Designed miniproteins, single chains, continued (2). Designs and how they scored, part 39

Each design is a single chain, and the fold is of that chain. pLDDT is the mean over its residues in the fold that is shown.

## One batch from the design tools (miniprotein)

Design m5331
Fold by ESMFold2-Fast:
Structure m5331 (fold): chain A 99 residues (1-99)
Amino acid sequence: PFYVPPAKAPEGTKVKITQVSENKVVAEVEHDGIRAVAEVTQEGNKLHLKGEAVDAEGRLILRFEGTLDTAPLSIEELKELALRIAVSVARAALERRRR
């Protein structure tokens, strides 16, 4: 299986990771007025990824969906991947928030 290193959130970031099922994890990250949510669902050798970021007013900044072919990951690896994606989405949203 592909190893995914542990994701680390920046200082002052609020993080919430929720295991929805044995193969689905949601990570939520709040940083500098941005809320980012990443959803990772595993189906056999495929990962389905969703990410969304909103500003302090609840306005959509960005959203993505994708599928990744990979060997099956453990639930802990799914949690780390979801957190990594949520942090990356929040970072991208902060870049775009500069209107």
Scores: mean pLDDT 77

Design m5332
Fold by ESMFold2-Fast:
Structure m5332 (fold): chain A 71 residues (1-71)
Amino acid sequence: SERDQILRLAQTYSSQIFEAIDKGDYEKAEQLLEQLKQQMYSKATTPEQQQLVDQIVSSIQSEMEGRKKAK
């Protein structure tokens, strides 16, 4: 299902995004987040799926900011 694909994309990309932040490569982290957003929104065909993507993006952005501020 599209939901399962969205969740798999989020899991794979979030790991890479957080690794990039932890290494101080903020440009790579932002590029990966933008790519993830494009791929997830392209699969979100229903309002419920779009809301799921919005929640995932918000969670990842919050974690990225938290990790940046902890340095």
Scores: mean pLDDT 86

Design m5333
Fold by ESMFold2-Fast:
Structure m5333 (fold): chain A 90 residues (1-90)
Amino acid sequence: VSDEAIEALEKRYEEAKKRLEENPDDAQSVLDLAGAYLNLALVYMERGDFDKAKEYLKKAREYAQKALELGHPDAEVLLRIADELLKSLE
């Protein structure tokens, strides 16, 4: 993965975080942040930084769980993906 790809994902993460700060109980904003964490985890896995990948997977799981509690229909799928990837690193 290129440094440009990581920078693009970090920008998406910052945008998702800012949207959630503006709309803290919006299920879509919570899920978008969970997805941004998942994408960052995948990038760090590809680079062999499994400690950072594990940290981001835990955050993706946390926010996917919150999106599920807020009733987002896609949250359960993202939560399962984060759980399976986290198990593969443990």
Scores: mean pLDDT 82

Design m5334
Fold by ESMFold2-Fast:
Structure m5334 (fold): chain A 95 residues (1-95)
Amino acid sequence: GLEKLENFAESLVGKEHSLVEIIEQLKENGINFCGFTTSSSNDKELILLVELNGENYQLQLTLDESIKNFDIKKKYLIQKVSICNNKGEILKTFE
């Protein structure tokens, strides 16, 4: 159910994590990490591609600083997380 992603997204808000740490936490929560991308329109947005129970979602993270020079091992403060369907349509936001 979506509730597992909601609990995970809520757990990230207001905390500092690196992408490596987020990937490990996804794995520990039984959420499959499929990849990541960045937004060309927002240099503070990190988009995680995830799969849960055969369904694909995006986790769109708003970070406290620019990721134009993104470091997967650097910790960033996560200000907002939006759960989106595979088309990028927002289902729920946590901030």
Scores: mean pLDDT 88

Design m5335
Fold by ESMFold2-Fast:
Structure m5335 (fold): chain A 79 residues (1-79)
Amino acid sequence: SSLAETRARFDETDRLIDEVASVDPEVRELRRRSDELGRRAVEAAERGDWETFDRYLRELTRTEEELRRLVDEWVRRRS
């Protein structure tokens, strides 16, 4: 199923990010920032502040794109 495939992909990606974060402080910091932005977005949604939610969600998306770029570069350098 697409849901099981998506979950497996997320689990594999999270494991890889954690592995890279263990040795790369920049990846570790971006992971921390991603977690914080996610929490801020949830808090905004809980109070019905959809403008603030949308802003944090856009920042989260950009942060996750940068995190993925660094992880991809790290893997490429070690391949």
Scores: mean pLDDT 81

Design m5336
Fold by ESMFold2-Fast:
Structure m5336 (fold): chain A 66 residues (1-66)
Amino acid sequence: MKELTDEVLLALAQIEAAIAKKYNASVEDVRKMKERLLKLADELGVSEETKAEIQRLFDEVIAELK
């Protein structure tokens, strides 16, 4: 189920991004979270649209943290 895999990874990304924002994680830590989840997405064959959304979520967090 490609859709379920995409949904699970996107949900994990949303949770990690929300936690990072709430606790003012470092930009470096957020970049590492982004790299880890995108690598996992590639290994699991997640859609390009879902990978783009994961990238957008973490890039927004990085921008807010400056």
Scores: mean pLDDT 79

Design m5337
Fold by ESMFold2-Fast:
Structure m5337 (fold): chain A 91 residues (1-91)
Amino acid sequence: SEEQRRRWIDRRVERIEKLAKEVKNPFAQKVLEMARDIVEHSKTPEERERLLREAAEKLVKEFNMPKSFLDEYRDLLEALVERLEAERAAA
């Protein structure tokens, strides 16, 4: 269901944040760095989608992951960007 998918994505976002902060995991740190860059540099929905796709492609190349992970990493980055924007708006 859509609700199960949202819960799964949210748990992955929380896991990435913890891995980056507590373990200094290189993948998690790179994902958060890319998400922050997208928040700062995306001015339109079209620009955001392009930056999300470019970031997902860079993650696949840098960490030698299968191309099948492109959509998964794009969705993960989008969820992180939305969370970071919500935090920025609340501050």
Scores: mean pLDDT 79

Design m5338
Fold by ESMFold2-Fast:
Structure m5338 (fold): chain A 78 residues (1-78)
Amino acid sequence: LRVSGSLPGANSGALADLVTETVRSLGGTVLRSRPLPGRFEVDFETDVDPETILEAVRAAVTSRFGSLGTPQITVEEL
């Protein structure tokens, strides 16, 4: 699985770290984390439903960075 997203103006490292911690907190195994300007990509393995991961990541990003706008977040199978 890959969770990726964007929030212009957010610190890319902080976004990637938050998403990585969120995935790990749900029992996911993080394989790769990629901070990008205003964006992130995190590759991971999990037994949890992808929609559950998506909702948790969206909630975490919105809670921490919601003042910067609405994040665009997706989860896909690799």
Scores: mean pLDDT 79

Design m5339
Fold by ESMFold2-Fast:
Structure m5339 (fold): chain A 110 residues (1-110)
Amino acid sequence: TDPAALGARTLAGVEAGEARHIQEVSEKAPELIEKYRKLAEEFRKLGEKAKDNPHLREMYEALAKRYETAAKAYEEIRKDVSKGPQAFAEIRRAAGEANRIIEEQLKKLE
């Protein structure tokens, strides 16, 4: 068995799983959009309350932005499921950025 053929099969399996996930997410998109919008609003309010603690405020603002990005990405999938891979890439990018900010701010609290 050619290792390249095994790699291609694994990639095809991942792509098929991602397509199924995109379809399921499209069906549940209104619920997920509402959930992430509420989370973004909650973290935004926590950031406002933490104005006297700049590190905590920045972490809450990063989380709010992450969930706002997720809500918008799911809105795009709901309108056009073919945008699913791009929308998920955007969600992953926003999550990575939020985690980076949180780690940097936590180090300053050590």
Scores: mean pLDDT 75

Design m5340
Fold by ESMFold2-Fast:
Structure m5340 (fold): chain A 87 residues (1-87)
Amino acid sequence: NSAAVQQIIDDLLARGERLRELAESLSGRVPQPVVDRLLQTSDILFKQAETIRKNSSDQAVIQQALDTASAAVAATERFLQRLGLGE
């Protein structure tokens, strides 16, 4: 279903943009490694969205891209929690 794949791409891009906006809002107010981690995770989400777009008919590639995105977000949430900055 091309509509379902497009929704996945749109969701990854929206999440990536939110992380970038958060990083920009925190710049100069938190340690630089926190900002860098948010930007790196944003870049991973954009890269996985691009991978899905280029491989939209390959279910295995789509699943691996989603797993990679999920793992990156979870690792970042854990990192922020260790610093007392996690929700």
Scores: mean pLDDT 84

Design m5341
Fold by ESMFold2-Fast:
Structure m5341 (fold): chain A 71 residues (1-71)
Amino acid sequence: APSAEQLEEFKRLGELQRKTAAYALLRGEELGESTVERAEEYLRENPETTEEELRAAYEEAVELGLRRAAE
């Protein structure tokens, strides 16, 4: 079974991917249909999120090599 630390990391990476997808959508990048749906739902659920917060998550995702997984 995954450890508590592994589950926390998995949740962190999932949130990072969601924010990265939302930022890519705001930038007008071409995304897969399921990624667009996830990004739109994230923005709908988090209308108070700033573009700066999404950009920071995007930059972190790029450094971790997760950018491709968000496309």
Scores: mean pLDDT 73

Design m5342
Fold by ESMFold2-Fast:
Structure m5342 (fold): chain A 93 residues (1-93)
Amino acid sequence: MSFEDILERAKKEEEEAYRELKQINDEMTQAEARYAAVRDESASLMAQSEEQKASGTKLLADAEAEYNAVLEELKQRQKEINERMAKVRLESL
């Protein structure tokens, strides 16, 4: 490989990685907004009555589990992208 070919490849990989990281950040922001909305809804339900308190508690627990699952998936994807970028950077040196 010529040095120019290596730089072109590194630039393309870096641009793609930044695109993927932006998408992950957007997905994380959406998950946070959804979780916040459900927290507000569950708090309102829990304040109304004993019957609604049970419903609100379940809604909050389900949303918390879903949010944590999404965060773990996004963290794993981010780690894989960062590791890929690190390898490209080392190959470019």
Scores: mean pLDDT 80

Design m5343
Fold by ESMFold2-Fast:
Structure m5343 (fold): chain A 62 residues (1-62)
Amino acid sequence: DLEQIKRELGEELYRILQTTPPEQRREAAEALARRFEKEHGVRVEVEFDDDGFVTRLRVEPA
C-alpha cells in the first residue's frame, strides 16, 4: 500500500530532521529513500529547501 509506505517514510524522515545536523540531512534522507525503494519496490523522490527541510515527498510505483 503506497499510502502506508509514504506514512512510514514520512515518520522516519521526521526523525532524521530532528536528530541529524542540516549538512547531513540530505544524505541521510536520500539513503532512507533508496532503502525504501529497495524494500518496497517503489520510487521515492524527496525535495529539500536550503535549510535541509523536506518540501516535497513523492512515492510512486517503480
Scores: mean pLDDT 76

Design m5344
Fold by ESMFold2-Fast:
Structure m5344 (fold): chain A 76 residues (1-76)
Amino acid sequence: SAAERERLLKELAELHAEAEARAAAGVPEEELREMEERLREIAEKLAAGEEVSEEELWEALKYAGLLAHVERRRAA
């Protein structure tokens, strides 16, 4: 529904804002490595056609967003 789409868009915007703020504040290298490994694990499941939970998808979105912001800052 339109209401559900609106809620998801707000949640995504919040995740984006949190990821950007966290990347600006700095994230320990060890923590980034753990996030990268978890993201790879979820991506491999998707590539293999394995079932991925809604929780795992949200986890992947959070980690991917944070890693993208960190990478962008390193490239700048």
Scores: mean pLDDT 79

Design m5345
Fold by ESMFold2-Fast:
Structure m5345 (fold): chain A 80 residues (1-80)
Amino acid sequence: MKEKLEKIIKSLQTTYKLPEEEAKKFAERFLKAEKEILEELKKHEEENPGTEPVEEVSRLVAEALRRIGDLLDEVIEASK
């Protein structure tokens, strides 16, 4: 986790020229989103072991992509 956080911070500072404090806040938000998404997927798998996760996983993935997209849009706006 800590190594991922540092890599994201450095990437945001290098690619988008964000200040360190702002890059850290965005990096923490990205990691929190990733963790929450993975926990939802794990919960679904634990509650429905061996089932084809077509509808529910598709819904969770779509929501995850939208959430990550919103965060990326905020980063792009902050970089202007």
Scores: mean pLDDT 74

Design m5346
Fold by ESMFold2-Fast:
Structure m5346 (fold): chain A 124 residues (1-124)
Amino acid sequence: EEVERVRILAEAGYRVAKNLYEKAKSYLQKAIDYANKAIENVDTEEAKRYLEKAESYLKKAQDYFNEADEVYKGAADLLFSVPELREEGEKIREEGEKLSNEMKAQIDKAKTLVDEAKKRLEEV
């Protein structure tokens, strides 16, 4: 019975983590879109507003990513707490590490783009 309880809780945690990763990706895309709009409109007053939105969405993406990573680790740890579920825990841990590395790379690229937008606005 403890095995089934732990599996259900871990599955719930895994679903929450996936939804948080989806939110992180959505906000990351908005950050990229607004950073590009700031660059495209660098000679206008609207460029500053676009940059502020890009920075805000980048922060939200980072926050949701950090939350997703912690929830994903918690789900894996729950599975590791029961010997019968250790193989499932290892699989969830490996998937979480892969998603974490991919998301970190995407966030770093978005940070570079936002920094480029800032630089271009300062040069005007």
Scores: mean pLDDT 86

Design m5347
Fold by ESMFold2-Fast:
Structure m5347 (fold): chain A 56 residues (1-56)
Amino acid sequence: DSERLEQEIRDVQKNQDKEKIDRLFRQLYGSELSKVKTKEEREKLYEKFRKELLKQ
């Protein structure tokens, strides 16, 4: 569960379309998330996604 990351991302992206970001993450990384075996892998996946879409 990545609720903590979600909260931090929302705080940074207040004016951004955070709902769109969440859906996009599930669309692009949904299958990847299904096959990840650890929470840390999910966190890294989300951080990469976040930075590439929100800032980089």
Scores: mean pLDDT 66

Design m5348
Fold by ESMFold2-Fast:
Structure m5348 (fold): chain A 94 residues (1-94)
Amino acid sequence: MLTHEEVAARLAEIEKLADVEAAAERLFELAGQLFDDGRTATAVHVVIQAVALLQQAGRLDLAAELLERFLREYGHRVSPEVREEFERYLAQLR
């Protein structure tokens, strides 16, 4: 299980990446590990950070793709409310 300190350290390291696509992918990988550790709320927040990073970079195509990937891989593992929120977010990006 990743500790709170390990998660914070990995987030800080990812934030130093100049490539926004690489940073978003590293955030999605971290979210996957957090889901496997049962840390669902933290994993959801990390995915939101990845989407926000891509939107700020003007990469709406990649932001939508990442949300679709999240819903496909983890949508069944989140609450119905969180799933609905991400489905609405995806609709707004299209």
Scores: mean pLDDT 80

Design m5349
Fold by ESMFold2-Fast:
Structure m5349 (fold): chain A 71 residues (1-71)
Amino acid sequence: MLSEEQARRAAIGVLLSARESGVPLERALATVVAHVAATRGEESARKVRRAFEELAALPEEEQERRIAEYL
């Protein structure tokens, strides 16, 4: 099962992938969540979705700080 930190890294990956590919954020999230559910299970997929919701609720400046931690 994914750790909370692995889920946060996956959430940041969703945001970065959407920016790089120009795909809608909701589509990028759905793709990652489906992959995690298939490979790591439903509980891990819920952790990724929750981590993404928490990240998306932050101000843009704070989002950039979180992203920098995982470079």
Scores: mean pLDDT 78

Design m5350
Fold by ESMFold2-Fast:
Structure m5350 (fold): chain A 74 residues (1-74)
Amino acid sequence: MSLEEILAEMERIREELLALMREAGQSDAVIEDVARGVEKLIAEARANPEKAEEILANLRTFYEQLAAMLGRPA
């Protein structure tokens, strides 16, 4: 994947993750904390393009595990 495609996918996962957490009834404070965490990962991917695919893979794994725990397909 290109860096632009990786960054776009990370931003898509961020939006889906935050929506999933809102649907699960998480507090605004927890949702904001997770949002900041994902933004830091996106910034790291921009700063270190060679690690961008690894960072995306880790973010995908986290999202898939959370979605599975809530009984939804990832």
Scores: mean pLDDT 80

Design m5351
Fold by ESMFold2-Fast:
Structure m5351 (fold): chain A 57 residues (1-57)
Amino acid sequence: SVELIIEALRKAGIELDEEDIELLRNHPDLSRAGDAVGVLLALGERDKEVIIERLRR
């Protein structure tokens, strides 16, 4: 869910703005997006721009 992705990123120190949240809500495969975010966070990624760019794919 969008809320779980937002919470995971917030716990990692990454705060999403309204435009970022809208990107998640309009994502065609939110489950795949969540998995990708989880992998990036597990690998130690903390660059918001890198994570948002991954969500656009």
Scores: mean pLDDT 79

Design m5352
Fold by ESMFold2-Fast:
Structure m5352 (fold): chain A 85 residues (1-85)
Amino acid sequence: SMEDVLLRTGELAHKVYMRGLQTNDTKAIDLATLAMKVAHLAEEKGDKETLEEVLRILEDYVEGKISVEEATEKIRELLEELKKK
């Protein structure tokens, strides 16, 4: 369900945020904050596909598959698409 995806996204974003605070990684803190902003907007608009993409991007970042800069850019692109709806 959309609620399950939102909960998983929130849990992962919170873990990224807390690790960022503990390691003074400002880019990780900013990524987690942006991800939650986009996740909540996607939920508000009923856009499950975009919410699932936010989760995937955070998972790829945590797994070391993409950089924090690449993850941030991908989530910013999702935000721009949501604003068009």
Scores: mean pLDDT 89

Design m5353
Fold by ESMFold2-Fast:
Structure m5353 (fold): chain A 75 residues (1-75)
Amino acid sequence: ELAEKLIEKVKELARNEKEASDTPVDEAENKAKVEEQQPLVDRIREIMKEAGLVGKGVPSEEMAKRIIELIKKKA
């Protein structure tokens, strides 16, 4: 259940990054709906830290794939 939601959120973040590469808008700021999904976003960031992807911000397509792999491995 949680793994599926995390995977979907990771894909959404990677997709959004491609459309807003410059990202003058912060993810948490412009996506008011993201506040309701904050726990999922926070968990994704923790997984990124475990994978050593800290400092890159929003996951790109390739990074999203690696994060999804980690989520499935831990599930």
Scores: mean pLDDT 59

Design m5354
Fold by ESMFold2-Fast:
Parts: structure tokens; C-alpha cells; sequence
Structure m5354 (fold): chain A 72 residues (1-72)
């Protein structure tokens, strides 16, 4: 089971990825949500930097539905 980190800043996402997974790939905005969730579902550690609260909620919901470990 992979890890999806969701944050509203790049620095926060990078810090959470480092703390919980030792690092990983970062994606940004709505266009990054599907790819980040897919990689987390495949067992990867990834982060998503949301541009607003709507994107953050969408990413969290999609990550949980995909069975990923979601960190916020």
C-alpha cells in the first residue's frame, strides 16, 4: 500500500513525504491528482500540492477511495 501526502504548499508536502516515506515524487494542482492517486495505489510514495481547498479535499477523497495511506 502506497502513501499519498496532500498539502497546500510544496515545502509542507516535501517535509511530510520525507518524514513518512523518506521522499517521493511531487505533483501539483488538479492535473496531478489522478496520477498521484494512481502511483499511491500502485504502492509508491507521492505528494500532491493542492492550489486550493477544493483540490485538497478532492485529492484526499480520491486517495482514501483508492486504498492509499493519506497523510495531511
Amino acid sequence: MGTLVVAMTRDEAEALLQRFAGGGELFEGRDGIEEAVRLAQEGKAVGLVAEDMDEMIEAIRAGIAAGARVVV
Scores: mean pLDDT 85

Design m5355
Fold by ESMFold2-Fast:
Structure m5355 (fold): chain A 65 residues (1-65)
Amino acid sequence: MMASLSREALEEVVSAASILEVNGEIDEETLEALAQAAGLSRQTLVRLARDKEAVERARELLRQL
């Protein structure tokens, strides 16, 4: 599933994960903007951002691009 996401989706998953690590939450406006950029629903983006394995995989894929 993660390997099938676009570069933009991978970047937004990593960004959302970083915001959650620093602030513990993402405000609705920021979450909507990130989800739109990723082409994902807000719920899907949050689930992926909270999945440590998915986030690590996204970071690795971005390093190869």
Scores: mean pLDDT 78

Design m5356
Fold by ESMFold2-Fast:
Structure m5356 (fold): chain A 74 residues (1-74)
Amino acid sequence: STALSPAEQAALEATVRSLAAQARATITDPALLARFEAVVDELLAKIAAGTLTREDFAAFLERVGALLEEDAAS
């Protein structure tokens, strides 16, 4: 798999921004929030560059899930 279509990238950007808003409301540890913001910024940069793949999005969801589990364990 290579870069997603512009329409798919726009839809994923909207989804990423929605998930980011939910996570900001949930994550209480500022260090974990900073790590989460870095992951979001990385993905949004790929969307802006037109280089986002389906694998990148899957990896993003896995990393976000891991950060939320770490916050819940704190």
Scores: mean pLDDT 78

Design m5357
Fold by ESMFold2-Fast:
Structure m5357 (fold): chain A 97 residues (1-97)
Amino acid sequence: SEKEKERLELEIDLAMVEIEGAVLITLAERGIPVSKEDVEKFIERAREVYKKAKELGDEETVKRVLEVLKRVAEALAKLPENKENAELVEKAIKELE
């Protein structure tokens, strides 16, 4: 069914957000500055997944996306070179909430 396909696509898109978030967290924890472009691409995908989850009434996916964004913001905030990138993620969280 169309709904089953939409749910599967959303699950795959969420997995991509979690993978991208994990990469950013790992780089930050290793003291490696992340590019603004990579952070902006991550935020864009997270926003798309959030929007689709809200439209489908998938509150669990909404919660998961916000949790990933918050973990990424926290990890980026620990390195001074990533401060502006952390602020971009925090702004995205506030605009979604």
Scores: mean pLDDT 87

Design m5358
Fold by ESMFold2-Fast:
Structure m5358 (fold): chain A 100 residues (1-100)
Amino acid sequence: MLKERLKELALRALRYAVETRGAEEVARELRALADKLESVDPETAERLREIAEAVEAGRLEEAAEILAEMLMEQYKNGKEVSEEEILEILKEEEEILEKL
């Protein structure tokens, strides 16, 4: 349930970014972020590159799935945030996105 909701939110965010800035530009931004994170968190950097590749190839569903997996992994790494708190944060972000 949570993974499906995260994937749906990620897909919406990626679609919006691609529609407003274009897939190549979004992929460029993701690769630039990955390059900056490479020295600090190489695993996250590698996943960001995978997302960028999927976005550039037009595979937004695959990109959203990778992003959702990253978010789920952070949640399972013993962070204090409950499932309900995550959903409340996502609702706030969704309200902001709906006003754009």
Scores: mean pLDDT 71

Design m5359
Fold by ESMFold2-Fast:
Structure m5359 (fold): chain A 82 residues (1-82)
Amino acid sequence: SMDEEILRRAHEAIETVIANPDTEEAFAAEEEFLALLKPYAETALNESGEEGERARALLERALEPVRRERARLEEAARAAAA
């Protein structure tokens, strides 16, 4: 579906940001990520019911790489403290 294609592109963009956090490539990828998700964020904010829930679910899925990276960093911090 179009939503799955947008989700794939969003994942690729945010994973680029995570891999290269201090580069022009990361900045461009962040802008692409935000642009891809803007219509879904607007739908989630302005729509109630099924369309709003669908948009919210897609936004949550789009952020999965960020949550995974946060968990990895938290585990690394615990390991470094041991």
Scores: mean pLDDT 83

Design m5360
Fold by ESMFold2-Fast:
Structure m5360 (fold): chain A 88 residues (1-88)
Amino acid sequence: DLEARIAAQRALDQAIVDAGVSSLKELVEYLGIKTVQELVDWARERARIAIEGSQYRLGYEFSEEEREKIEEIVEKEIKELKEEFEKL
């Protein structure tokens, strides 16, 4: 579903805004994230919450095919976050 994909993709941006910080670097420092694994775990949890919220709002469960496509998007976003974190 498009709405779930958008929610997952925007989870980081929304979390940054909610934390009152303006960048991933400030968010990582605010949350005390020290390793790539901690960042990945945080990002996966944010995406999970966003996806569950979208399913609840839409009133249906995603199919196996839809879940696979969403997981591909989540993994791509996590890969991009890892690359950005490594540049810090």
Scores: mean pLDDT 71

Design m5361
Fold by ESMFold2-Fast:
Structure m5361 (fold): chain A 79 residues (1-79)
Amino acid sequence: SLRAEIRAVAAEIRALVAEMRAAHPDDAELQEWGEAVLAAVELFLAAAETASDEELARLLADMRALLAELRARAAALRA
């Protein structure tokens, strides 16, 4: 289901943010940005609870775009 896919993407975002924050504990800008990303994910999950199928598709697309940006940033930080 779209809600299951949204929850799966949310879990991947949370895991990646936790990894990035743990690897760079003294990077205040990264810590602050990570907190904002986690807050945004909570808002997406809350919206998904009452969303229509069309709204769920948009939320999933937005979350997948965010995950792609996170993956790119994580890769750059590992280099």
Scores: mean pLDDT 85

Design m5362
Fold by ESMFold2-Fast:
Structure m5362 (fold): chain A 70 residues (1-70)
Amino acid sequence: KKSPKEEVKELLEEELKKLQSIKDELTEEELKDAFKNFLERAEKYLEKHLSPEEKEELLKEFIERAKEII
């Protein structure tokens, strides 16, 4: 009963939680790699389910939130 957009948001929320949990255990270089991997996964999730406009808006939101974590 969840929309594709809601499912993608939940997946991105889980990815942010994972990033938050490991940030203190990683070196600066490993943290940059983790952030890059997060961006690649986020973009893949968004591209599969959303329009280009919705993808851009949601990706921007989660990138800003991820930057606050690292």
Scores: mean pLDDT 75

Design m5363
Fold by ESMFold2-Fast:
Structure m5363 (fold): chain A 79 residues (1-79)
Amino acid sequence: MAKVQEALERIEALHAEYVEARDAGDLEKAIALLEEIKAVLEEMIREVEESDPELAEQLREALKLVEAEIERLKKLLAE
C-alpha cells in the first residue's frame, strides 16, 4: 500500500513538471518526464497485477494514454 501511494505522489509531481515543460515548449523535457511517468506506472502494474487485477487494468489504460502522448510529442519534435 505505501509503495502505491508513494508512486502516485511521484506521478503527480512528475505530471506538474510535465505541464510546465509542455507550456514552455520544451518538448524534449516533456517527453523525458512522460517516460519517467511511464516507468512508475509499469512498476505499479507489476506490484498490483496479482493482488488487484482491476486496478492493474486501470493502470494499463493510463499507461496507453501516456504512451500515446509520448508518440505524439516525439512526432512534433521530429518535425
Scores: mean pLDDT 83

Design m5364
Fold by ESMFold2-Fast:
Structure m5364 (fold): chain A 94 residues (1-94)
Amino acid sequence: MKEFDSIRDAIAWAEEQGIRNILAIDDESTAEVEALKARGEAPDTVVTDATKLTAELLRVIVDGERVVILASKEKARRIAEDLEKGGAEVVAIV
């Protein structure tokens, strides 16, 4: 699992790897991603909608897909650990 200090760098790396499951978990990460989307610097496929977040988290567990988690480092590490226990492949966090 890679750790990034920048949401922008994590998204850019995920796009280069062909990773489609990029999830912003907290309000701060969601706000930063929405600002990047507004500038055309992040794809619209990055999940920032809290109503979709639970369904996407369950989907990456069930399908065993590669996922990138955007949150505070402590929260991202906890979520990554729980997702890995469920069968998801967490490939990067911020």
Scores: mean pLDDT 80

Design m5365
Fold by ESMFold2-Fast:
Structure m5365 (fold): chain A 62 residues (1-62)
Amino acid sequence: MPEAEVENEVKIEKLADGNTKTTVTQTVKQGNKETITTTTITLDANNNIISTETEVEEKEYP
């Protein structure tokens, strides 16, 4: 069976207005298929969630 490979990346940005933007990207590769899940969370200066966005992309290679 093809071996599964998982990669996780976290990016944290401090914005000028005191808000914090955190982007979490998880890439799962198994055989010729790759699934990329990106979650973006924006927090205000008091750590309240302003927005949450999740995007899923699937790629299949020949």
Scores: mean pLDDT 78

